# Designed miniproteins, single chains, continued (4): the designs that were tried, part 63

Each design is a single chain, and the fold is of that chain. pLDDT is the mean over its residues in the fold that is shown.

## One batch from the design tools (miniprotein)

Design m14306
Fold by ESMFold2-Fast:
Structure m14306 (fold): chain A 62 residues (1-62)
Amino acid sequence: SAAIKRLEEYLAFAKEKNDKTLIKLVEELLARLRKEGKMSPQDELDLGVIEVAYAVYKTVEK
């Protein structure tokens, strides 16, 4: 799944930044997606939060 691959990329990024909160959020979403095989509306919102965090890191280089 494209979503799983993208989340694995976000997980690698979060680990590189040592952002424990972001790591946990991505790991929990990956676990739910792998177990259920589909995105819930809440999972889509959580993905949006992860993508915003990623974009902020790219902008502020922290």
Scores: mean pLDDT 82

Design m14307
Fold by ESMFold2-Fast:
Structure m14307 (fold): chain A 74 residues (1-74)
Amino acid sequence: SPLEEKLRKMLEEAIELLKKGDVTGALLKLIEAAEYLQSHGIPVPKLVQEAFEALRAGDRERALELLEKALEEV
């Protein structure tokens, strides 16, 4: 679906930002993804929420793992 394609692209962009060491960019992209889902009445997936929390806690490796798992579910 167009919604799943856009979510997939946003998660892929967040992963690439994180791989480049742009933690702030990755956080902003995850916020954008959450706002996109919420604007369509869709709850933010748990893996995306957990990735955001891991990233806020400074655990970049865990955040990357969680985002890659979230991407597999889209």
Scores: mean pLDDT 86

Design m14308
Fold by ESMFold2-Fast:
Structure m14308 (fold): chain A 71 residues (1-71)
Amino acid sequence: DLIEEAARLAQEAADAAAAGDFETAEKKDKEALEILEKIKEEKGEEAAKEALAKMRAVVEARAAAIEAALA
């Protein structure tokens, strides 16, 4: 499922960023965006919005964890 692949790549990017590996994070973000474009082309805009919402939830959860660790 392309939507699950996009969410997985976003999770891998968030994990890499949390570990300080920003090169891997950027690479995974690019891969996630490529999958998002495929979802939009093949399944339409609403499916792409669903994938983006799932990706955003993963990134926001990771950002909250990083903020808690820095406090």
Scores: mean pLDDT 76

Design m14309
Fold by ESMFold2-Fast:
Structure m14309 (fold): chain A 88 residues (1-88)
Amino acid sequence: SHMLDRILELESGRLDALRRAVEKAEEFAKKTNSPEAISLAKSLRQAAENGLASVAMLTAAVFLEIAKREGNEELRKMAEEILDILAS
Protein backbone atom coordinates (compact mmCIF):
# COMPACT_ATOMS: atom_id res chain seq x y z
CA SER A 1 0.00 0.00 0.00
CA HIS A 2 1.06 3.61 -0.67
CA MET A 3 1.15 4.57 3.04
CA LEU A 4 3.36 1.61 4.00
CA ASP A 5 5.73 2.38 1.10
CA ARG A 6 5.98 6.00 2.30
CA ILE A 7 6.76 4.92 5.90
CA LEU A 8 9.49 2.55 4.64
CA GLU A 9 10.92 5.32 2.42
CA LEU A 10 11.06 7.77 5.37
CA GLU A 11 12.72 5.13 7.58
CA SER A 12 15.21 4.31 4.79
CA GLY A 13 16.07 7.99 4.29
CA ARG A 14 16.55 8.44 8.04
CA LEU A 15 18.84 5.39 8.17
CA ASP A 16 20.88 6.73 5.21
CA ALA A 17 21.24 10.12 6.96
CA LEU A 18 22.38 8.36 10.15
CA ARG A 19 24.88 6.26 8.14
CA ARG A 20 26.31 9.43 6.53
CA ALA A 21 26.55 11.11 9.96
CA VAL A 22 28.50 8.15 11.40
CA GLU A 23 30.83 8.08 8.36
CA LYS A 24 31.50 11.82 8.73
CA ALA A 25 32.22 11.52 12.46
CA GLU A 26 34.56 8.54 11.93
CA GLU A 27 36.50 10.41 9.20
CA PHE A 28 36.83 13.41 11.53
CA ALA A 29 38.01 11.20 14.42
CA LYS A 30 40.71 9.62 12.19
CA LYS A 31 41.81 13.06 10.97
CA THR A 32 42.05 14.79 14.38
CA ASN A 33 42.77 11.76 16.65
CA SER A 34 41.06 13.76 19.44
CA PRO A 35 39.55 11.81 22.38
CA GLU A 36 36.37 13.93 22.12
CA ALA A 37 36.00 13.27 18.37
CA ILE A 38 36.64 9.52 18.89
CA SER A 39 34.02 9.46 21.68
CA LEU A 40 31.44 11.24 19.47
CA ALA A 41 32.07 8.82 16.57
CA LYS A 42 31.75 5.79 18.89
CA SER A 43 28.47 7.07 20.39
CA LEU A 44 27.03 7.78 16.93
CA ARG A 45 28.05 4.29 15.72
CA GLN A 46 26.24 2.71 18.70
CA ALA A 47 23.11 4.80 17.98
CA ALA A 48 23.24 3.69 14.32
CA GLU A 49 23.56 0.00 15.30
CA ASN A 50 20.32 0.42 17.29
CA GLY A 51 18.57 2.50 14.58
CA LEU A 52 18.15 5.46 16.96
CA ALA A 53 18.41 8.62 14.82
CA SER A 54 16.89 10.76 17.63
CA VAL A 55 19.56 9.50 20.09
CA ALA A 56 22.26 10.28 17.50
CA MET A 57 20.86 13.82 17.13
CA LEU A 58 20.80 14.34 20.91
CA THR A 59 24.37 12.97 21.17
CA ALA A 60 25.60 15.42 18.51
CA ALA A 61 23.77 18.31 20.23
CA VAL A 62 25.43 17.49 23.57
CA PHE A 63 28.88 17.41 21.93
CA LEU A 64 28.14 20.73 20.19
CA GLU A 65 27.43 22.29 23.61
CA ILE A 66 30.64 20.80 25.06
CA ALA A 67 32.63 22.10 22.07
CA LYS A 68 31.20 25.62 22.48
CA ARG A 69 31.99 25.69 26.23
CA GLU A 70 35.56 24.39 25.76
CA GLY A 71 36.27 26.49 22.64
CA ASN A 72 36.99 23.37 20.59
CA GLU A 73 36.36 24.76 17.09
CA GLU A 74 37.05 21.49 15.21
CA LEU A 75 34.60 19.52 17.38
CA ARG A 76 32.03 22.35 17.10
CA LYS A 77 32.21 22.26 13.27
CA MET A 78 31.97 18.45 13.27
CA ALA A 79 28.93 18.40 15.59
CA GLU A 80 27.18 21.11 13.50
CA GLU A 81 27.81 19.13 10.27
CA ILE A 82 26.42 15.96 11.89
CA LEU A 83 23.30 17.82 13.08
CA ASP A 84 22.80 19.25 9.55
CA ILE A 85 23.04 15.74 8.02
CA LEU A 86 20.56 14.30 10.57
CA ALA A 87 18.13 17.24 10.08
CA SER A 88 18.12 16.82 6.28
Scores: mean pLDDT 75

Design m14311
Fold by ESMFold2-Fast:
Structure m14311 (fold): chain A 78 residues (1-78)
Amino acid sequence: SMAELLRQAAEDVRELGRKALEETGSEEARRLLEEAARLVEEAAEALERGDFERAEELLRKADELAREAGRLAREALE
């Protein structure tokens, strides 16, 4: 199901956060990716309830946090 795919994506995002911390030392990037993962899990729950508008909103917020984490990780490598 799409909700199962989103839960898998959340685990992948958490792993990305752990790797970002290991590679760059950026605790802030890791925290943002952990928050993004939580929002993706909430989106999966919203989909299971049939709340597609809420799921879309949560996924947009998760994407914004992931982009910010990417910027911080790049800055940490400078």
Scores: mean pLDDT 86

Design m14312
Fold by ESMFold2-Fast:
Structure m14312 (fold): chain A 74 residues (1-74)
Amino acid sequence: SEERRELLRKVLEAIRELYEQVGDKLTPEQKARVEELISRLEEIVNKEEITDEDFREAMRLAQEINDILAGLPP
């Protein structure tokens, strides 16, 4: 559980850093979506226990965020 939390925390930090760098290049719609996805990822990271389902969902959210920030299709 703690190793999963640490990994997700690092992923979230990397996403936030990337968003700070490229966020101004996104449309308002893309920004709103990314912020919603980041919020959902934060909710999972802040759970007392991260289940296998939570971890898979967190990885899916991270991939979707990365696809938007990198300009890749979902």
Scores: mean pLDDT 82

Design m14313
Fold by ESMFold2-Fast:
Structure m14313 (fold): chain A 55 residues (1-55)
Amino acid sequence: MKKEKIEKGLKLAEEKRKENGFLTDEDIREAAKESGLSPSELEEEMRRRFEERRR
């Protein structure tokens, strides 16, 4: 299911952020590629969660 792939991609992106202290566009693309998502799909989901946290 797409939801499971999104969660996997988010987990990989968070791991890269923890390792480097920040997330780059390259980190997002790699996480999306490994989870079977497009980079834009993963980036949109990350942005959505970030915006929700800001509210």
Scores: mean pLDDT 73

Design m14314
Fold by ESMFold2-Fast:
Structure m14314 (fold): chain A 91 residues (1-91)
Amino acid sequence: REPVLRDPVVREAVRRVSEELGISRAEAERLVVAAFRRFPSHDFATGKKYVKPLSERERLAAEALLEAAKATEGTEHMADHIESALAESEK
């Protein structure tokens, strides 16, 4: 339903979160979509100067997005952006 759920990286992250947390796909989708909105697949040039701390479940969803982006060809730039945002949110 959400347009971001059509992204193959987001779909892979949903699968990983569902398996890791033992939650339903629908619950994993909500967590991944929330995390994805903090870590868009495009440049951070406009918008956030800092990233707010993530909840533990949001952090797991963001880490799953990062792993899915690293595993998918052609998404290295998105992986770099997600990794940078996660590092900033933890400091």
Scores: mean pLDDT 61

Design m14315
Fold by ESMFold2-Fast:
Structure m14315 (fold): chain A 83 residues (1-83)
Amino acid sequence: GAEEGLEAAKKGDAKKGADGAIRGANEAIRTGDLELARKALEAGKLAVKVSENDKEGLLRAIGAVIAAIGAEFEIGLRTGEEA
């Protein structure tokens, strides 16, 4: 999930980082876990940074960031937390 994505991105694997971030964002929405959504966003942002020369990885990482931001907003609306 999000933690595995973050670790992959730290090792320079943008595609695995993005895939983990997307999985983490989806899990956060299902569980209502705002901390998990924030971890997914961190993984997605790092995947963007390590994918600057990889067009496919960059597009996937951007999708992961959007998914994680959406998860934070949806959970925030349900719990009254600000995104």
Scores: mean pLDDT 79

Design m14316
Fold by ESMFold2-Fast:
Structure m14316 (fold): chain A 89 residues (1-89)
Amino acid sequence: MIPSGGGPGPVNSIINAGVKKATLIEVKGARTEDLAGVLGKVKDGVAYLIVPEDAFEETKEALEKAGIEVEVLRADSVEEAEKIIKELL
């Protein structure tokens, strides 16, 4: 029995994976509560997480260890992150 196996949604699991200053992109029309649903509804089936450059390697490693398939991108500011989002949408 695993009493704590169910709890936060996949979005909260990504946020709680030990990443810092991470910005999770909620793609328009995707269900953030279901990571598989997000991957299936995002362009080419890829979910994106934008993080500052200093957190990139730590975030990527944490997500890989957690078994979460998300493409991690780097941005040093919110404005740069918004530009990346516009190019992906």
Scores: mean pLDDT 49

Design m14317
Fold by ESMFold2-Fast:
Structure m14317 (fold): chain A 78 residues (1-78)
Amino acid sequence: SKLEQAQELLKQAIELLKQGGLLYAQGKTDEAIQLFQQAIRLAQEALKLAKEAGDEELAKEAQRVIAKAQAALEEAQK
């Protein structure tokens, strides 16, 4: 279902965001940027599917993950 797809994409986005943060902390900035960009893309797809499924809580969680990944990307690109 769209809901199950949204949940799986959001889970993957969260995992990429965590891995990107670890790489950034290690000074692997280019690798971290790639993971943050991937996390944003997956979370945006999850948001779209969550909205289509009518799951407001999942949509809010996806928006939170997008915001965190965007902030991390901005910091890494300074």
Scores: mean pLDDT 91

Design m14318
Fold by ESMFold2-Fast:
Structure m14318 (fold): chain A 66 residues (1-66)
Amino acid sequence: AAFAEEMAAAIEEAGGKEEAILEAARRVARALGFPEEEIEELLEKIRNKEDPSEIIEKHRATIKVE
C-alpha cells in the first residue's frame, strides 16, 4: 500500500540511526494524517523492531469504517 511504502522509504532514508528513523517516521505519519496516539504506537513498534504494517492498516480501517 502507498502508506506502507512511504513509511518504509522514509525509514530507510533516515540513514539507519534509530533517532533519525523515528523522527522521519513521525514526520511521515503526521503528513499522512495519523493522530498523535497512533503515531506514538507506530514509533514504539519501529523502536522494538516490530512490523508497523498492522498500525498502518488499523489507521486506514478507522478512517474507512468509523
Scores: mean pLDDT 64

Design m14319
Fold by ESMFold2-Fast:
Formats: C-alpha cells, structure tokens, sequence
Structure m14319 (fold): chain A 78 residues (1-78)
C-alpha cells in the first residue's frame, strides 16, 4: 500500500545516510574508545532498522514510523 511504500522508502534513505555517516565517523576516529562508541551506536541503529522492518511486515505502520523516527534521531547524533 502507498503508506507502507512511503515508510519503506524513508527507512531505506535513513539507513543509507546512517551507513555513510558511520563510515565517515569511523574513518576519522583516532582512538579505540571513539571506534567503540561508533560501533555501539551502529548496533543500536541496526536494532531499530530490524524493528522497523518487522513492524512493516506485520502491518504495524505506527510502530514502523516510530522506529524510523528514532533511527533518524540516532543518525543525527553521529
């Protein structure tokens, strides 16, 4: 359905952006502590992306949108 397609497109865009920002942050990290923090943020983002996919498959558009919104917020913190 159109709403589901919009949420899927939004999820793909935030995952694409988050991956690029994480790669750039990791390449600039100079200490093991900085790299660990980036890996921990990436782990949380992956969890939210999986949650959003599961919600979309279940037809729970509200949970999908909330998970995508949280993922977008975490991506801005990178």
Amino acid sequence: MEREEELLKRLLEVVKRGTKLSDEAYSKAKTEEEKREIREKVSRMVGLAIRAIGALLDGDLEEAEESIRELEKLTEEI
Scores: mean pLDDT 83

Design m14320
Fold by ESMFold2-Fast:
Structure m14320 (fold): chain A 62 residues (1-62)
Amino acid sequence: DRKERLIEELAERMYKEALETGKVDTEAYKEELIKQGLSEEEAEEIVKRAEELALRRYLLDS
């Protein structure tokens, strides 16, 4: 499933960014997905779910 794969891939990228910088730029990820041809609504959903996964992992590992 392409959507699930994107969510997992972005979650990993966001998790690494949080470890390195202490912050995740969700707007940058959303814009990247929109540029790839996703709708704003679809990009928002994917980014939100990826952020939630990354944040949960960050908090549990920290």
Scores: mean pLDDT 80

Design m14321
Fold by ESMFold2-Fast:
Structure m14321 (fold): chain A 110 residues (1-110)
Amino acid sequence: SITVTQSPSKLTVNEGEKATITQTASRDVGNAVDWYFQRPGEAPRLLIEDRTTRVPGTDPRITGSGGSGNVSQLVIEEAQLEDTGTYYAQVRHEAPPTWGQGSQLTVVKP
């Protein structure tokens, strides 16, 4: 089966800074990489599908990179306090889909 890792596992940025989260799969997974966001006590929400396609309602500050083969990135430009939470990569290359371990973003006032 495919393994999926995320880096970093935790990051803290100041409001207005850029945050980048990288997903790495154990092999090439094509475009089958989606990004989810979850706050404590909430269901995960889909932000980006197929590496780069922003779903309706996703803030335009949040983008996905195409990456290369087994690597994809989520980029949060001009981080806001509301971006604080856990971000998960999901790889749909095989059934069932494989989830990354999550990356916890904390956005703080400078």
Scores: mean pLDDT 86

Design m14322
Fold by ESMFold2-Fast:
Structure m14322 (fold): chain A 57 residues (1-57)
Amino acid sequence: GSMLKKELLRAIGEVLRAIGDILDLELKNASEEELEKARKELEEAKKRFEEIKKKLE
C-alpha cells in the first residue's frame, strides 16, 4: 500500500540525485575515480528501484 509508494518515490529520488551528481562531476571535470564511484552509486540506486518496482507488479 502506501509504504511501497513512499519507498518507490524515495528510490526514484535516489536515481535522479545520482544522475545529477554524475552531471555535476562531469561539469567540474572530476577525476575518472570520482566518476566511476558516482556511476556505481547510480547502478546501485537503479537496482533498488527495480526491486521495489517488482513488488508493485
Scores: mean pLDDT 84

Design m14323
Fold by ESMFold2-Fast:
Structure m14323 (fold): chain A 61 residues (1-61)
Amino acid sequence: AFQEGVDALNAGDYERAVRAFEEAIKADPKNAVAYDMLADAYERLGRTEEAEKWRQKAAEL
């Protein structure tokens, strides 16, 4: 899941990146890097409020 998200992000498929990183977080809720990557994917989609939410969650880990 995590690597799938990284590959999707690098390919510019931000919707797939979001899905893959959400699955990575479900599998490992303490994966702080996955939270940061999910926030970056949301920012790339123009979803600034969602990006900010996930960055805050990463800071709480």
Scores: mean pLDDT 81

Design m14324
Fold by ESMFold2-Fast:
Structure m14324 (fold): chain A 70 residues (1-70)
Amino acid sequence: SAREEELVEIVERDVAQLRERASEYSAEELLRAAELAEGLAKKLEEAGLLKAAEALRRAAEELRELAATK
C-alpha cells in the first residue's frame, strides 16, 4: 500500500535526522521518544499496518541505543 510505504519512508527519514542530531538530545528525551514510537507501533500492528509498525519498532530500538551512549 502506497500509504504504508509513505509512513515507512517518513519514519526512516525522521530517525536518520534524529541520529544526525543525537548530541542535541538527552538520554531521557531519546527514551521518551522510543516509548512513544513503541506505543504507536502497537496501535499500527492492531490496525494491520505491519510494515509501518516494524519501522517504528526499529526506530524505538535505535533511539534506545542512542540513549545508551549517553
Scores: mean pLDDT 83

Design m14325
Fold by ESMFold2-Fast:
Structure m14325 (fold): chain A 81 residues (1-81)
Amino acid sequence: SAREEAERALEEARRAVEEAERALKQGDYKTAIELAERAIELAERAVEAAARTGDDQYLQETVEEAARISRRAREIKERAE
């Protein structure tokens, strides 16, 4: 379902940003950038899937969570570049 797709994408986005932060701390800047970009892509996919549910409250919650993930991922990219 669209909700399951959104939940999976958000879970994968959270994991990707956590792995990106770990890579950054280890000095693996290339991996940090790649994982941060993946987190942003997955967060966008989660919002798209959430929009297809027709649940406005769930969409709003997903947009807020996706925005938090994307901000953290962008910060990691800036620090790795």
Scores: mean pLDDT 89

Design m14326
Fold by ESMFold2-Fast:
Structure m14326 (fold): chain A 60 residues (1-60)
Amino acid sequence: MAELTATFGSLHSAIGTALALAGDFPQAKVTLEGNTVTVRGDLSEAEREAARAILERHRA
């Protein structure tokens, strides 16, 4: 099971990132806890790298 986590400088960034991840990876569980977004699921290596890129791109 893949788990990717990132903490953002604002709730707005965290929400936007969580929505983007949920749209791109509907098979994964995306959770938002405060400013922290966590993606969990059985993701391929390519899907994990894409999810990580989204997290890092929006990370403050």
Scores: mean pLDDT 77

Design m14327
Fold by ESMFold2-Fast:
Structure m14327 (fold): chain A 100 residues (1-100)
Amino acid sequence: STLDSVRNGLISMQSQIDRRIDDSTDSVSRQQLQQIRDIIQQAIDSVDDPGRTLSILGVIRDRLDDFISQDVDDVDRDFVSSIRSQIDDMIRRIRDDIDR
């Protein structure tokens, strides 16, 4: 189901971010990734409410865009860009599901 797919994707994304925090040598990147991780946890907690989940995913997207605008390591930038693409895909899937 869309609900199960989104929940699994958010859990996977949280794990990817946790690994990136462990591998990152930049303290600013680690702090920003930790903040994004906390917002992803809020999205996981809200997944049964599509409207609330969309709102929280929008906040995550904005924080990822802020991160990309920083003078950060290319590996962290590429990673965050990948996560942003996953968030955009989740937003589209939820919107498609609720519009049906």
Scores: mean pLDDT 82

Design m14328
Fold by ESMFold2-Fast:
Structure m14328 (fold): chain A 55 residues (1-55)
Amino acid sequence: SELERRKAVLYTAAGIAEAGADAAEKFIKDKEKAEEEVRLSRETAEELRRELEEL
């Protein structure tokens, strides 16, 4: 029937959309980790510069 065919198409489309969201979430997590590393590295540089000034 037409309804059964439309349900199958929607089910498949939903699965594809969910897979796309999962892939996007992975990229977001990788970006967040990189941003945290930048923050920590800059804090370390500031701490080392403060130690150098006290020398």
Scores: mean pLDDT 86

Design m14329
Fold by ESMFold2-Fast:
Structure m14329 (fold): chain A 61 residues (1-61)
Amino acid sequence: SMEQALSQAGKKGVEAAEKDGPEAGEKAARETLESHGYTADVKVEETDYGARVTFSNIRPA
């Protein structure tokens, strides 16, 4: 489902961003969404509480 795809993409994006930086987080989130048949505009931000991944314009791939 789209909800599962977004949840997994967010988790993988945060993990990659905290390990290897925001570009790695964006890539991991996009690849995870695409593996579930979706795409989105992905924004990765570093915050005082860790990396934050935001999705907008979510659509089928």
Scores: mean pLDDT 83

Design m14330
Fold by ESMFold2-Fast:
Structure m14330 (fold): chain A 71 residues (1-71)
Amino acid sequence: SEEERLQAEVDLALALMEYAIAKKSNDKEFIEEVLKRLEETAKRLREMGFDDGAALVEEYIKELKEKIEKL
């Protein structure tokens, strides 16, 4: 539906914004909170069939998890 598509686009835009901020942050607790929200977003996108969007958010998750391991 168009409503689902618009919701997915908003979720993706918010995910990108949070990812971009977390990538520049050295606050482990903040990055962990962002990761939790990104994982929830990726799950929702996958369940709605927006597989490409979910894959993109999953890539953000992988990068931030690697960053946390170095902190």
Scores: mean pLDDT 88

Design m14331
Fold by ESMFold2-Fast:
Structure m14331 (fold): chain A 65 residues (1-65)
Amino acid sequence: RLSEEEREEVARRIAEELGLSEERARKAVDLALNKGLSPEELARELGISVSTASRILRIVSEAVR
């Protein structure tokens, strides 16, 4: 569970490291936290590669611990 401030910081980091827009990065963080999507499902939802989706899920998972 992340605070709103922590979620924005994680989204900004994902946008910078993976070349996503901040809006798409925020949506990715929200989906990863609330829906427990697989990398393939997240990739399909956001229109990104499975490799990028796996990295997003790893970053989000590490940020909550």
Scores: mean pLDDT 79

Design m14332
Fold by ESMFold2-Fast:
Structure m14332 (fold): chain A 62 residues (1-62)
Amino acid sequence: DAYKELLDKVETYIKQKIKDEKKAKQIIEEVRQLIKELEEKKESIEEVLKKLEQFLKSQGLI
């Protein structure tokens, strides 16, 4: 499952970037929700990556 693999990689990345466990959990939850919504809308993996990049950039993680 490409969406599950993507979520796992992003979760690992966020945990490495954010030392505050509570904040990391919150952002990971938002990423999970975003991926779920895009999967339900049948968006391509490329479109999901694009929207994730925009989200992470808005959070100051990229």
Scores: mean pLDDT 80

Design m14333
Fold by ESMFold2-Fast:
Structure m14333 (fold): chain A 63 residues (1-63)
Amino acid sequence: GYAEKAEEAARKAAEAQAAGDGETAHRGGLSAMNYRRKAEEAGDEEAARKAEEALQEASDRGG
């Protein structure tokens, strides 16, 4: 579902950062945000919540 896609995109972004690929890392972040939005638009509140948690976890690791 969209939550799993958001987590996958976040993981890809982290891998790209480690490899020095800032463009791929940025795209991964945008994909994660997009999947969270799609879950919310579809009315899947649980998937939207999980996608939000994945994005927040990625943000928290930056601080």
Scores: mean pLDDT 72

Design m14334
Fold by ESMFold2-Fast:
Structure m14334 (fold): chain A 74 residues (1-74)
Amino acid sequence: SVEELKEKFDKVVEEAIQAAKNGDIETARKLLEEALKLFDELVEASGGNSRLVADGIGKILYVIGEIIEAELKK
C-alpha cells in the first residue's frame, strides 16, 4: 500500500541520515539507493501525488547533503 511504502521510505531515510552523521558513508550510500528505489515505488503507487513527491524529493536531497557533509569531514 501507499502508506506502507511511505513508512518504509521514511524509515530508510532516517537510517541513511544517521549513518551519514556517524561517518558511515558506505552504509549511508546503500541506504540512499534503497530510499531511491522506495521513492520510485511510492511515486508509481500514489499516481504521482504532488505532496508525496515533493516531500520525498526534499528528504532525498537532505540525505544527499548529509552524505556530502560526511565526505567533506573525512
Scores: mean pLDDT 87

Design m14335
Fold by ESMFold2-Fast:
Structure m14335 (fold): chain A 86 residues (1-86)
Amino acid sequence: SKLEEAERLLERAEELLREGRYREAIELARRALELAASLLPVEEAIGLILRAIGAEIDAELTGDWRAAAEEIIRLAREAIERARRR
């Protein structure tokens, strides 16, 4: 299922974050977020996705890719938890 795939991608993203592989963690966490968000009402989905885009833009400007990875992982986790409660 999309939810199971999102959970697997999030787990891998968290591993990459622990390894300091921030750009790869962001890529997988972004995919997990998009999969989980596809199971949510459109207004909730767009809000989470826009926040993730904002985190990536901030990282491009500041160079703080760790902060972006942590935030996008947090957003993906939030989307998964919301999707589970349906």
Scores: mean pLDDT 90

Design m14336
Fold by ESMFold2-Fast:
Structure m14336 (fold): chain A 95 residues (1-95)
Amino acid sequence: SEEEKRRRLVIEAESMLGMAQMSYWVLVTLEPEVPEEEKEKLGEILEEMDRLARELEAAYKAKEPLSKLEEIVKELEKKYEEFKKLVKEIEEKLK
């Protein structure tokens, strides 16, 4: 159903944000060799992801069209891919 799809999009967004938050915590807390500039860049992407997740939650509560929720999730997915790519680049430089 459309309602099930709307709920799934919110859950998927929170899942992506949670995974990014965990990866960020591991890098900034457990990896002292990661340059501060790269930690800052990751933090900026994470802040953008959080903003998009909150925007999605607000749109869901306001009963915005499914297409609007899908648009926000697509933007969050792009930020999550950018986040993962930067994490991979950082990890490769530390080897």
Scores: mean pLDDT 88

Design m14337
Fold by ESMFold2-Fast:
Structure m14337 (fold): chain A 104 residues (1-104)
Amino acid sequence: DIDKITEELRELWQEIQRIRNDESLSEEEKERKIKELKRKIALLLAIELARTLKSNGEATKEATGLKDLEEAIKEVLEDWAQTVLNLSPEEAREIAEEALKIVK
């Protein structure tokens, strides 16, 4: 549901802005809290990206099978999480695997 995920992303973004502007928090506390919220955003975006890639890979399902499509989606999600979101390889793998479990 695009409307639901858009609202969840908006709420997470607003929370990040609130934390950034909170003068009562130390910079270390802000970084920790923002990192956790970014991980939640990463998972939500990875779920939607995985769904989009599965939908677009319909012809690939018939030609090469679901296993090749799922491996390709995992590689795209891991690269995206590392390059765009600056997650570690371990965190990127966890996000990719969790997203694929949800959209199977």
Scores: mean pLDDT 74

Design m14338
Fold by ESMFold2-Fast:
Structure m14338 (fold): chain A 86 residues (1-86)
Amino acid sequence: LLEEAAELARQGAEAFAAGKYEEAAELFEEAIRLAEAAPPSPATGSLIAESYAALAEAYKKLGKEKEAEEYEEKAKKMREEGQKAS
């Protein structure tokens, strides 16, 4: 699950770099889904936070400002929770 999530996030980043923002968003969403299904760990939390941030950027490129803001806040929350060692 975690390795599959990381590979999907990598593919999402490649799609984003290629200007394929819709495909990038779908890949990051799937990466988040798999990472959330994996056992909790710093690695899964980091991947989820990074994928939320990347998804927010993809939605911003697509002109979906509300979705972009929601995922940016989710990324921020995940980063803050990780730093608090909850």
Scores: mean pLDDT 79

Design m14339
Fold by ESMFold2-Fast:
Structure m14339 (fold): chain A 64 residues (1-64)
Amino acid sequence: MSESEKILIEALKSLGLSEEEAKEVAEMIRNGASIEEVEKYLKSLGLSEEEIKEIERLAVRLAL
């Protein structure tokens, strides 16, 4: 697991996701899931549009 992936997991957990849910998001990104697929999954977990945008910004900053 990369350092960037660990940072993403901790950020997702801070938004109320479980460790397992956060790991699923990281795995989706590692497997080449589109931004739209990641957004759909995060929305299904109850994240707001603003929280999803912050995670998207973080993923871009981490070069994921």
Scores: mean pLDDT 79

Design m14340
Fold by ESMFold2-Fast:
Structure m14340 (fold): chain A 83 residues (1-83)
Amino acid sequence: SAAGERLKALLKESGKEEEVRKRLKELAEELGVEEEVLEKALFDGDREAQEKLLRKAAEKEGLSDRFEEILKLYDEVIAKSLA
């Protein structure tokens, strides 16, 4: 996706790829999904697809009530890692 390619370019240029991967691993553990699934959502999916996947993951793991919290954590990791 265009957004994913831009995100990769920004992370690579800023030197924050490793920091983002570490935070993605922590988020994946919280969500109960594999890190690679979140990476595909970040780099290959658009925003709407990302939200849909996060919601489905939360629902599958019985975390539907925590979906807003999970989405905020996802946005925080991305925003802080790109800052």
Scores: mean pLDDT 68

Design m14341
Fold by ESMFold2-Fast:
Structure m14341 (fold): chain A 77 residues (1-77)
Amino acid sequence: SVYEEVAKELSKLSVEELAERLKTVEEATDAQIKELQYYVSKYLQAKLAELSKLLGLSPIATYRRLVGLIAKEAAKR
């Protein structure tokens, strides 16, 4: 799956690099969350708390932006 490949690549980035990418990403729609939440939970969950602190966002807002980032990166492929 292109979504799994994207999530794996994003999981290799530092918290700082992920935070920089998330600054320009909108929160995912409910439809995107239903489709893609599995990949965030599997590959990116471990970094969620640190990302939330760095971005000054709630964990749920950060989670929604991570889903949006997977969708954005997958759309380029």
Scores: mean pLDDT 85

Design m14342
Fold by ESMFold2-Fast:
Structure m14342 (fold): chain A 61 residues (1-61)
Amino acid sequence: AALAARIDEALAAGDLERAAALLVEETGLPREKALFLAELARRHGVSGADLIKAAKSIAKL
């Protein structure tokens, strides 16, 4: 919950580096993949909670 809110704030501010860093900390994805997902989330209006779910699913592959 708190992490999703922090990612939502970063995405709303256009701070993709911060959103990607938070996603890396939670999921262990490479920074390049996390940054790409953050950019897609901002572009398509994906919530921080849904972004975390997507990243966790990808990290398990």
Scores: mean pLDDT 82

